# Designs tried in a protein design run: designed miniproteins, single chains, continued (4). Part 101

Each design is a single chain, and the fold is of that chain. pLDDT is the mean over its residues in the fold that is shown.

## One batch from the design tools (miniprotein)

Design m15727
Fold by ESMFold2-Fast:
Structure m15727 (fold): chain A 76 residues (1-76)
Amino acid sequence: MSERERAIRETALRLEGVAAEVELEYLEASAKLMGVSVEELKEELRRRAEENLRRARELGDERAVRLFEEVLERLE
């Protein structure tokens, strides 16, 4: 993997993490903006966080790993 490819993947993981944290903090508003229920948004966030956690572990991005582990914990 090139340094550019790695940087792009790391940046994508960080942006996904920020999006997940914002959506978790503002669940009702985020669900309303997306046209889904809070329960549907929580399920989608869990699915995305699990996939991003897998990618973060494969990349060795410990910061992203910790972020998505925290997202999953906040989803109960």
Scores: mean pLDDT 81

Design m15728
Fold by ESMFold2-Fast:
Structure m15728 (fold): chain A 58 residues (1-58)
Amino acid sequence: MLLEAVADYTAKSEEEITVKKGELLELLKVVDDDWLEVKSLETGKTGKVPIKYLKEVE
């Protein structure tokens, strides 16, 4: 599933990744109701991002 960051998010811990608005990411795992584990298609980094910063795209 392809995701796009709707806003900039700065990682708050080592298990999170920093994303920029418009960045494309692949969904790897749903962690809980608030967090997704994703892989950045631009940097290849893997980590958690809050669901509210992401939207589903094609």
Scores: mean pLDDT 83

Design m15729
Fold by ESMFold2-Fast:
Formats: structure tokens, sequence, C-alpha cells
Structure m15729 (fold): chain A 95 residues (1-95)
């Protein structure tokens, strides 16, 4: 939807700004939200792309939120039928 695409653009700009400021946890949070919006759009490949970016940033920030992103990645991979990848991320989320 047009409104949802505008929200994604706004979140992308906020994520890039937070990343430039070295606020990797906040930037990761924005990319995680973008991934969730792409799940709503059923664009699972795009959701995975943004979840992977969120994961990278949360890992850089040493944030415990990496586990939530692993769960989100597992769900997105299940939606794509990539069950082995989904299993890998579910295992990571349990740690």
Amino acid sequence: EKELQEEIKDLEEKAKEAEKEGDYATAGGYYDLIGKKYIELKEYDKAIEYYEKALELFEKANSPRVRDVYKNLAEAYEKLGKLEKAKEYRALAKK
C-alpha cells in the first residue's frame, strides 16, 4: 500500500541517520521494523534483507535483541519454504 511504502521510506531514513550517529541499536530497531512491514506486504525476500541488516547492527551493538531478529528471520524463511535456513535461525534464537 502507498501509505505503508511511505512508512518504510521514513524508517529507512531514520535508520541511516541513527547508523551515521553510531547508534547501532536504534538503527537495528528501525531495520527490524522495516522487515516486519515487508512481512505484512508478503515480500519475504525484502523482509529477510532488512532483518539481516538489523541483525548485523544489533550484533555490532552487543544487543540481546539479536534473538528476536533470529526468530523473525526463521519465520520469514519458513514463509519462503526454506525450512533448513528457518531451522538454523530458530536454533540461534534459543541461545
Scores: mean pLDDT 87

Design m15730
Fold by ESMFold2-Fast:
Structure m15730 (fold): chain A 111 residues (1-111)
Amino acid sequence: MPEKALRAAEEAARLAGEAPGGEARLEGNKLTIELSDDGAAIGAATAGAQLADEAPGAKARLEGGKLTIELGESAKAGGAGAAAAGAAAAGAAGDPELGRRGGELAAEAEA
């Protein structure tokens, strides 16, 4: 797995984990974000899934207030999508600053 994508996912998980009521975990190439509110989770996961779906190699899933993002073999693009989706989820959890920081991380993963 490319180090750049792993690093981006790791940072996205850390940012999401800082949000009150949000919890993020990175397992290999899989980023999992749990939101405290199912309604907020649906909104954030929809936005994140849409963003990740536009990045080849990234795959996002929503189940029961949990957003899971898988980084594909084309990890450069996947990493950017995962970071952006993580940021979206964090922002929806009530912390717009984490959303902004995740967007910056997605830009770094793209570059």
Scores: mean pLDDT 56

Design m15731
Fold by ESMFold2-Fast:
Structure m15731 (fold): chain A 64 residues (1-64)
Amino acid sequence: YREEAARAAAEGDVERAIEIIREAYEKLGPQAAEQVAKAAVLEALRRGDLEGARRIAETLKELL
């Protein structure tokens, strides 16, 4: 989950990263989803994708 979400975010595939975060939430719970989302946000920020990072953070906030 974490590696897959980070990879999707690094490639600019924010929608795929969000799907992986939702799956982590459903199967592993909110704490695991936070860790997965943090990895994806970090990769989006490294890429300079502030909008992608914001969308990922908003999705996590809506799930919690």
Scores: mean pLDDT 80

Design m15733
Fold by ESMFold2-Fast:
Structure m15733 (fold): chain A 75 residues (1-75)
Amino acid sequence: SSRAEELKLKMLQDDKLAIELDPNNVKAWKNLGVYYYNEGRYDEAVKAYQQALELDPSNAKLAELLEKAKLRLES
C-alpha cells in the first residue's frame, strides 16, 4: 500500500540523515544497504554494506550481506 511505501521512504531518509550527522553509524549503513538490496539496487547496497563492514570489520553478518549483494552484480 502507499502508506507502507511512504513509511519505508521515511525510514530511508532518517537513515541518510543519521549518516550525515554521524558517518560511523553502523546500523544506519546496514539499514541503507538492506533497503537498496530489497529494491534491486545492488551496486548501492554493496557500497552501503562496505561502509558498515569497514566500521565493524569483525561482523560476520555484514560480510555475508555484502557477498550476497556482490553476487547479484555478477549474475
Scores: mean pLDDT 85

Design m15734
Fold by ESMFold2-Fast:
Structure m15734 (fold): chain A 80 residues (1-80)
Amino acid sequence: MITSSALPLAEVEKIVRELGGEVLSYEETADSATLVVKVPPEKIEETIARLNELARKHGFNDPEVEQLSETTLKLTFTRK
């Protein structure tokens, strides 16, 4: 069903790479997806904004964001 579309990892990787970062891990379950990314500190806010927009387009809630270090973010995406 179209309502169960996964978060497109290729688009996530493109966004993160364009911001000078790297995807460290991606894990998907039936109800959620967890993404860990490393980005320059000055790009953290832009990374969160771009990934929020992507999540909303694919039927996810706004991700829960945890900052693990100055350069590392963990984002948890939950389906609506």
Scores: mean pLDDT 77

Design m15735
Fold by ESMFold2-Fast:
Structure m15735 (fold): chain A 86 residues (1-86)
Amino acid sequence: MYENIKKYYREKATAHLERAQRLLDEAEENIKSGKLSKEEVIELYLDAARHAVEAAIYAQFAGDTSLAKEARTLAERAQKLADEVK
């Protein structure tokens, strides 16, 4: 039972981390292309940060300290990028 719940949390953590990375990639592409407004780019970075925070929480529940640290680092990076667009 407990091993199954840890696996479930790890899968959720991975999914949120992958979503965060895709949002960061989308923001980077849109900065290069100029298609999105400054506000829309900030929103993508903040969405990425939110998904990364969720990934860190689920990784902690899974007992995956390495994945949790990676997710926290991504969340901090995404938040910093959002702040720098201003």
Scores: mean pLDDT 85

Design m15736
Fold by ESMFold2-Fast:
Structure m15736 (fold): chain A 106 residues (1-106)
Amino acid sequence: MEREAEESKKPEVQKAQEYLRKGVEYFLKGDYEKAIEYYEKAIKEAEGVSKLLQALALYNLGLAYAKLGDYEKAVEYLEKALKLFREAGAPKRLIEEVEKKLEEAK
């Protein structure tokens, strides 16, 4: 389950996971503006410490912008997420899912 025990103990990783969780909670409630705020906080905390968490937060941020009809921002963030997922060696299935969402936002 864990890649790096030391990494998961970093305050930034724990904070990023907490913000990502809160963002998902607001997204599921249909509060996309609040979800965006928390995803942006998650990206800030994950940046430089976890490419996978940063990519996950960027992916969710792109989905939230698509829900708001802001397809230009959705495309921007989904492309950033896709790049980071590839750099992090994410599974092919996850990369294909992000590519599909990116095509839908174009």
Scores: mean pLDDT 83

Design m15737
Fold by ESMFold2-Fast:
Structure m15737 (fold): chain A 75 residues (1-75)
Amino acid sequence: SELEALEARLAEALARAREALAAGDLAGARAALAEANRALAERYALEGNEQLAAAARLAAEAYAAGVLSTADFPA
């Protein structure tokens, strides 16, 4: 299903982000967190949570642009 595919993408992206952070690869962590937030935005949109979907899209763009700190990611 679309939800299962999005959950798999989110889990994979978060795993990559954790690996990148453990390795000190901040650029890789930002790229992975951007992907995680893109998947999260699609999931929120499917659930009808338009405000949370918009927030997740903004976070994805900010991580990709390097303007959001990896420390701002909720654990």
Scores: mean pLDDT 82

Design m15738
Fold by ESMFold2-Fast:
Structure m15738 (fold): chain A 62 residues (1-62)
Amino acid sequence: ADELTKQGMKALKEGDYEKAREYAEEALKVDPNNKMALAVLASAYLELGDVKKAQELLAKLS
């Protein structure tokens, strides 16, 4: 179930971008095709300042 992805989304809302990245990475280890987890991870990287990594992840969603 998408519990890790939901935790990542909650962390993004709370401004805990490092936790959001951690939860999204764990979700993707369980399901590499989880598009919601990819979106959370991309958003976390944008907020952490890693624009290039975020763009690479967003390209997989498009």
Scores: mean pLDDT 81

Design m15739
Fold by ESMFold2-Fast:
Order: C-alpha cells, then structure tokens, then sequence
Structure m15739 (fold): chain A 89 residues (1-89)
C-alpha cells in the first residue's frame, strides 16, 4: 500500500472510532439516527479506499488520487457526524 494513503486511511479510521464512541453517548434519538447514517457512509468509503489502495500501483497517479478522494469524503462525513453529536447540549 502507498505509505501516504496508508497513513490517511489510518487517520480516517481513528476519526471514525472517535465518532462511533461519541455516538454511544448520544442522548437524542434523532441526532443518533442522523450521525449513525453518516458514520455508516464514512465506514463504507474508508473500506472502498482501503480495497483500492491494496490493488493499485504506486506509480499510478490516477488510482492514488481516487483513493485520496474517497478518504477525504469519509473524513468530511465523520466531521459532520461529530458536529451533529456535539450539538447534544
């Protein structure tokens, strides 16, 4: 796996883990359902990026950019889920 993509996936997985932990502490059913949907979509994107990263040639810029785009989209969804859960005041 490309070291840059591997590190990006690792960071995305850690962000996802923190979001899942925050979800367990959610007190409102509506916010929980919305955050759970975003977390599920992020997890699927991370798994797709990881599968793509395992099969691509390090010299293939197009595959590298596609894997990065999937990881960035996953991170965006995780941030959105955290913002929803933090408004649990």
Amino acid sequence: MDPIIEKAIELAKKALELAEEALKKAKTEEQKEEAEKLIKEAKELIEEAEALAKTFDPNDREHLLRAIALVLRAIGLVIEAKMLLEKLK
Scores: mean pLDDT 74

Design m15740
Fold by ESMFold2-Fast:
Structure m15740 (fold): chain A 79 residues (1-79)
Amino acid sequence: SKEEELKRLKRKLVNLETARGILEAAISFLERQLEEAERRGDEERARRLREELERLREDLEELRREIEELEKKIEELEK
């Protein structure tokens, strides 16, 4: 039924929004770690942290796109 599909999609949206929050927190944590590594002159650690941050930021952008698509699908079904 339409109601059950909406329930499933809305639950998926909540899960994705939770994942986004976790990922944003992880990025903030690693940004602080990067600042510390740079302050200590630990170039190898700073490089690895920059690479990890770049990957996580890409993951975050993909997640945000999935959330937007899901929100549009929910709106379409609520017509």
Scores: mean pLDDT 89

Design m15741
Fold by ESMFold2-Fast:
Formats: structure tokens, sequence, C-alpha cells
Structure m15741 (fold): chain A 64 residues (1-64)
């Protein structure tokens, strides 16, 4: 369902990075290969300074 991904994108745009991560992670629990959710989580991790988590997500996106 795209609703979690759209909400995560809205939270990210509002600067609510922790909430954006939570919503993106819920979307990935439903579909681990959701490219939009992976991209949103990666961006939120970068904004939070979690470079190692960003790297892991970038590797997953590259494998899709």
Amino acid sequence: ADALVDEAAARLRAGKYEEAVRLAEKALELDPNNRRALGLAAKAYIELGKVELFRELAEKVAAL
C-alpha cells in the first residue's frame, strides 16, 4: 500500500526525520523491495547522520 510511503515522504518534507523512518520501515515490513520506501528511508537516515544505515539501504536499492 502506497499510503505509508506517501506519509513517510510528507514527514520527510516537514523535517520529521524520525517519523519518516518509522513509516518507511513499516512500508518495508509489508514489501521489502519497495523502491520508494527504500529511497525515503535512505534519505531520512542521511538527514539523521546515520551514514552506515544509509550505506546498507543503498546496497539493497542497487540490488533491485
Scores: mean pLDDT 76

Design m15742
Fold by ESMFold2-Fast:
Structure m15742 (fold): chain A 83 residues (1-83)
Amino acid sequence: MQELREAIKKFGEAYEKLNKEDQKEVEEQLGKFEEALKAGDYEAAEEEIEKTSELFKKYAGEEAGEAARTVLTNALRRHKALA
């Protein structure tokens, strides 16, 4: 619980530090992740997690990338549990 809360906070802080263009690219990538979840395509969702994590790492550094991976992996696991 605490580790996930810290990851969510770091993810949000990393996103807020991005410039508008980088935020837009991340939002487009997150949209692809959400579409994969909506379609029940969990393999595509996992691929989109990796792409999103790499974008955060590129724009906001290694910790931001790991925080994004943690948050999105948890979202995927919760979605699978509710299906």
Scores: mean pLDDT 79

Design m15743
Fold by ESMFold2-Fast:
Structure m15743 (fold): chain A 63 residues (1-63)
Amino acid sequence: SEEEVLALLKSFDFDGDGKLSSREIQMFLRLAGEEVPELPESTELTPEVLALLIKAHERVKAQ
């Protein structure tokens, strides 16, 4: 769910600024076993990125 993903993102937001670096997103996707896309150095939480993180989160929960 979106609320669960946002809670995880808060724990991965090391800067506490509400934005995610491409490194943070790539690390999360790698932990979930997803293929890591090319991302700009800094990215905002967009609907596309959120959908990708939800998919990764569900894969982690399935273990």
Scores: mean pLDDT 64

Design m15745
Fold by ESMFold2-Fast:
Structure m15745 (fold): chain A 92 residues (1-92)
Amino acid sequence: MEEAEKLLKEGEEAEKKGDLKKAAELYYEAARLYLEAGDYEKALEAAAKAVELARKAGDEELEIRATMELMAAAAGLAAHDPEKRQELLEQF
């Protein structure tokens, strides 16, 4: 958890500096670690940030990879908490 939280903080700092591609990569890595830890809610949040920032940076390959992580996080959350899945689908 601490490693993923550190990557989120580094991503936020990169975003504030305008390094959108670096921020997207850091959020992508944070989402991956949260997925490995089974923290699907945080993985979904981090992956969603990675998708938006990759899109803004014009990095189609990273946007696709982040979107795949977003789908994996949503699937993991649906398997663990079906009610929470409905709330998340309404947000997108």
Scores: mean pLDDT 81

Design m15746
Fold by ESMFold2-Fast:
Structure m15746 (fold): chain A 118 residues (1-118)
Amino acid sequence: MIVLTESGGGTFKEGSSVTLTAKVSGVDFSKANLSWLRQTDKTPFEVVASISADGTSTSYADRVKGRFTISVDFANNTLYLTMKDLKVEDTAVYYAAVETADEPLLVLGNGVELTVVA
């Protein structure tokens, strides 16, 4: 069973920087495509950042390009989302997600709430 445990949420001021962390277990990290999704009160699930199983390919949603960085610590089986210059519009529940050959749909964690205030 794949388990993702997110942390690093909370309430932050606009313009702040924060790093969300997801500890991943039950999967070979080097064989998993990893992503961060968010859901807001105004939008369905949106993929904000993705990284390939080999760590060589990353992709970002247009709204977060240049502000968000996805990274992986393969030694500790941990996925990160570093968010810079937070905007009120970044307020969402953020989910770490895993896709493997054995799971054709994304496996999501429980999510972590991020609130950005002006």
Scores: mean pLDDT 81

Design m15747
Fold by ESMFold2-Fast:
Structure m15747 (fold): chain A 63 residues (1-63)
Amino acid sequence: DVEELLRELRRAIERGDHETRGQVASRLMNRGEVEALKRVLREEGLIDDTQIRALDESAKLLG
């Protein structure tokens, strides 16, 4: 469930759990939910240009 993944992402952000954050981000990308992932990261103030490029390039490699 995408909504559960987004909640897990926010909990990982609140805890400063970079490992879980990366795992949940990967799951969202594999489901094609890249825009939802970007939205949450922007709302939490965690997105930088390097991270956005990494997400976009990973999504392009998957199709």
Scores: mean pLDDT 73

Design m15748
Fold by ESMFold2-Fast:
Structure m15748 (fold): chain A 64 residues (1-64)
Amino acid sequence: SMSPAEISALKVETNPELRELILEALRLREEAARKPNPSQEELQEAVRKVEELEAKAQELVEKL
């Protein structure tokens, strides 16, 4: 028996599309962090994009 968190982690490791979504979200967060003085608007846009990717990843996890 595995916890729901362990099942989700396994799905990430076994599904390349899900892994790609997570890597894309990390890349967007890193790009925002690289700016020496990011605007609040830039941070909000990065958050929105990350949330969209996370929502898509959640949908894929539910299907897997």
Scores: mean pLDDT 74

Design m15749
Fold by ESMFold2-Fast:
Structure m15749 (fold): chain A 64 residues (1-64)
Amino acid sequence: GEADLEKAKELAIQQARVWAELEKAKHPEAEVKIDVTERKVTATVTYGDEVKTKTFDVNKVFPT
């Protein structure tokens, strides 16, 4: 249902934030951007000339 989708989105955002925080811990001056769409959450970490992007599928992070 809609409540289940919102929960899955929150879990995807949480996983994206954890990944971005781990990357930022390695590169304290890194810029973090999190983009949320209907079915995916994309985290982007930029430091110097490096850009790392990771996408989290909303349907795949919902455990129930």
Scores: mean pLDDT 76

Design m15750
Fold by ESMFold2-Fast:
Structure m15750 (fold): chain A 64 residues (1-64)
Amino acid sequence: MEELIEELREAIREGRFTEALLLAGELVKMNVPAEVFEELAELAREVGNPRLAELFRQTAEKLR
């Protein structure tokens, strides 16, 4: 799980948008806390991917 989260963070930093979405789907199946997706949404926004940030925020809200 932690390794998958780190892989997702790297995908976001490198601009691998499609890969990040696929990794996020795997994390949802692993029942990670909503807070993880909130942190990923902020990271996506900071690196200049507002669309990805919006999708992650929606995912976090859905997990609550």
Scores: mean pLDDT 80

Design m15751
Fold by ESMFold2-Fast:
Structure m15751 (fold): chain A 98 residues (1-98)
Amino acid sequence: ALAEAVRYAEKAARYAREAAALSTNPEARELLEKAAEYAEKAAEAARAGDVAKALEYLGKALEYLAAAKAVANPEALPHIERAIEYLARAQEALRRAQ
């Protein structure tokens, strides 16, 4: 479960960075980079076995993805949606690891 959570969080970070690269709005790009940073921190916490901290960082990443989705251009939206999907899978994997 922890190894799955790490992989899903890392995939979410990659999709968030790809969305940032496709973003024409500087605000959306900044929010997506923050989402990627928190997803990467969640993967590190999960790798260390700190489930509570990993869940906290995934929550932060989701907040930034939701904010980015509100200001994103259409080309970035599918990547933001994939990032949200992988963060949800990471959260589920962490809850099963408890």
Scores: mean pLDDT 88

Design m15752
Fold by ESMFold2-Fast:
Structure m15752 (fold): chain A 50 residues (1-50)
Amino acid sequence: SQAALDEAIERTRRDSEAAGFSQEEIDENVDFVRNYWQEQARKQGLEIPT
């Protein structure tokens, strides 16, 4: 669901910031999570809004 994706992205951002990653690394981590969720949704035939 969109809410679950939003939660996962927010958690990834917070955890990465707390771990001391750079803004570039935080953005890469968030992008990885977003791409992973979009790919899982595609495999299940679900559309996740952009």
Scores: mean pLDDT 76

Design m15753
Fold by ESMFold2-Fast:
Order: structure tokens, then sequence, then C-alpha cells
Structure m15753 (fold): chain A 62 residues (1-62)
């Protein structure tokens, strides 16, 4: 989870640096932020499902 936050921050910084050279519209910036947030949400949900599957398998094996 911390790794995902760090990755998102790095992507935002790169977007900011690119925007400084080639200014983007506010709408494009908002869309980029929305996409990043959605991806983080999906990744968190995948990790939760992975954790649940691991616990279930551990209980079944022992």
Amino acid sequence: MKELAEEAVKELRKFEEEDAKNPKSVEEVARFIGRVLRRIGDAIEEELEKERAKKKLEALLE
C-alpha cells in the first residue's frame, strides 16, 4: 500500500514536469488524477482479495 502511494506520487510529479513543458488543460489534469485514484482503489481491492484467499488456503491446508 505504501508502495502504491509512492508510485502515484512519482507519476503525479512526472505529469507536473511534462505539464510545465507542454501545458495541459484542467480537464486533462482532472482526468489523469481520476485515473490514478481509480487504479489505486483497484489495487487495494486486489490486495484484500489476495489476503483473504491466502487465509482461506492456510485454514484448509491446516
Scores: mean pLDDT 71

Design m15755
Fold by ESMFold2-Fast:
Structure m15755 (fold): chain A 65 residues (1-65)
Amino acid sequence: ATKKAAFYIYAVGVGIETGSSVKVEERDGVLEIQAFGGSEEDREKAKEEIKKYAEELGLKARILE
């Protein structure tokens, strides 16, 4: 779907901006977000920005530990 494509493009951009490796997987219609590398603050910011954008698009998302 177009909204999912926009979401994945945004997630890649956030990963580049924060210097984090972002991983997104869909399970049961929920986008599961993880971030690795960089500082803890960068990872938290990346995960929060990506989740917020998913919610703005009307997609279900959650952050994984």
Scores: mean pLDDT 80

Design m15756
Fold by ESMFold2-Fast:
Structure m15756 (fold): chain A 92 residues (1-92)
Amino acid sequence: SMISEEGAKEAQKKIEDRGGTATAKAEGNEVTLTASGLDVKQQMGVLAGATAAQYLGADVEVETKGDTVTVKIKGPSEEIAGKAARLVGEGV
């Protein structure tokens, strides 16, 4: 999806601009963000962004594996999934 993909790419860019490494995948109303190289404060920022995304009606799962944080977003629409991804990226 172009709409959710745009939000995913923007989130990836935000993470990279803040010194992390990120990959983003968008499939319809679902976005998966994987970020590494984030310090503890930045990881807490991801959690804050994920919490904000839930207020948009998105289902957000956050998983930490060592220095890698994976955020799985499922929105009620592609637009909400994209907006949710942007909120996660803004948290970093």
Scores: mean pLDDT 84

Design m15757
Fold by ESMFold2-Fast:
Structure m15757 (fold): chain A 84 residues (1-84)
Amino acid sequence: MIAEAEARVAALLSRLSPETRAAVAAQLVKAANALLAGDEEKAEALIEAAAQALVDAGELSPAEAEEFRRNVLLLLKTAKELQA
């Protein structure tokens, strides 16, 4: 469910440092713009890069990063669908 995905993403982001959270937010904005432009591959790559950066920073485990990637992609695809 979208509400569950939103809650999980928000909870993960709230655990991050302000600097890391800002960097992730910037990547997600780029991913959303790519998806709206019809470039789903670029959007997925940007989301994967954001998730990997969180693992590299020690903020998330690989399993949490995978969950983050799935939830973010679901939220962005749902937002795009609502604009159609």
Scores: mean pLDDT 77

Design m15758
Fold by ESMFold2-Fast:
Structure m15758 (fold): chain A 61 residues (1-61)
Amino acid sequence: SPLLEEAKRLLQQASVALNQGKYEEAIKLAEEARRLAEQAGNDSLAQAAQQILDQAKQKLS
C-alpha cells in the first residue's frame, strides 16, 4: 500500500529526528506517520508512531 510505505518512511524520519534532538520535527513527522498508519489500518505502525510522539513531547515538557 502506498499509504503504508509512506507511513514507514515518515516513521523512520521521525526516529532520526528524535535521535538528533529535533523534537518539534520528530513530533510533526510522527503525527503524519500515525495518521497514515491509521488510514492504512496498521495498528502496530500507528502505535510505533505514538511512542515517538510521546517521547518527543516529554522532551519538550
Scores: mean pLDDT 90

Design m15759
Fold by ESMFold2-Fast:
Structure m15759 (fold): chain A 85 residues (1-85)
Amino acid sequence: SREDIEAEVQSLLVNAIQLFASDPEVVDFLTAKLERAKKEPVTEADIQDLLELFRRVIASETDPARVAGARLAAQRLEAMLKRLS
């Protein structure tokens, strides 16, 4: 359901904020997305923006825990997009 997707996105964002706590630009971006998700419906564009962020992290990040977390987040977001199709 839409409520299930919104709950999953919020959970994913909370976990990602914790994982990237030392990166203020990433934290600010994710925090803004989390605040929006609490007040407004999550759109396919919001999920795609997050997916693009995590794909860039996978390509450039050297910390194996952050790479693993980004891969898990990307897999969850891809599954959400398939459910919205």
Scores: mean pLDDT 83

Design m15760
Fold by ESMFold2-Fast:
Structure m15760 (fold): chain A 92 residues (1-92)
Amino acid sequence: SDALAQELTDYLVGLAKEGVKVETELEGGRLTVVFRGLSVSQLIGLALTLIGFGLDGLEVELKIEGDTLTAVIGGLSEEQAQALADALKAAA
């Protein structure tokens, strides 16, 4: 949904503005977001929030490696995914 895509965008942009290192890669309607240098508390909070977006109807796949969390997000239109990627670049 457009509302869910906007909530995700606002959340991720908020993290980038707070100084979380965020890298994005867009392939069609699938967005890969990489978060680096996370504390244990940040990693747990971020993973739980992204799982919440998955429960609300997005396709969310998470990979955790040390202090890095990689999220692959599907269920967005190409337009929604591009808008999210552009918003994250503008916030960095």
Scores: mean pLDDT 81

Design m15761
Fold by ESMFold2-Fast:
Structure m15761 (fold): chain A 115 residues (1-115)
Amino acid sequence: MAEAVFPDVPLEEWLSLTPEQRAFIDELVAEARARAEKLVAEGKLTPEQADVLISAVTLIARYLALQGKTPEEMRETVEKAMEALLKNLSDEEIEKLFDDPFVRDVVRVAREALA
């Protein structure tokens, strides 16, 4: 089984999130978890693959909140990341979907761990 090693976000930056940002991140993570659990129940993902997907979504959502992205921008990016991972998109396709290098790196690491 492949172990996912995600890019680091400084702890001080994670602690700087507002209560509203944290609540919205929790909402996005809960939505992603529900989708992942459904796919595990359907035999389309393993529990370990679901954990990788949730970790990637959590990291992307926190990073975007720290960048001052709106709830709408965060949801759009998280949904695109989930679709990229579930469709097992290539490095070239991921590069075309995401302009942010941190988001691209998280999605690529997660995709490799899902293989």
Scores: mean pLDDT 79

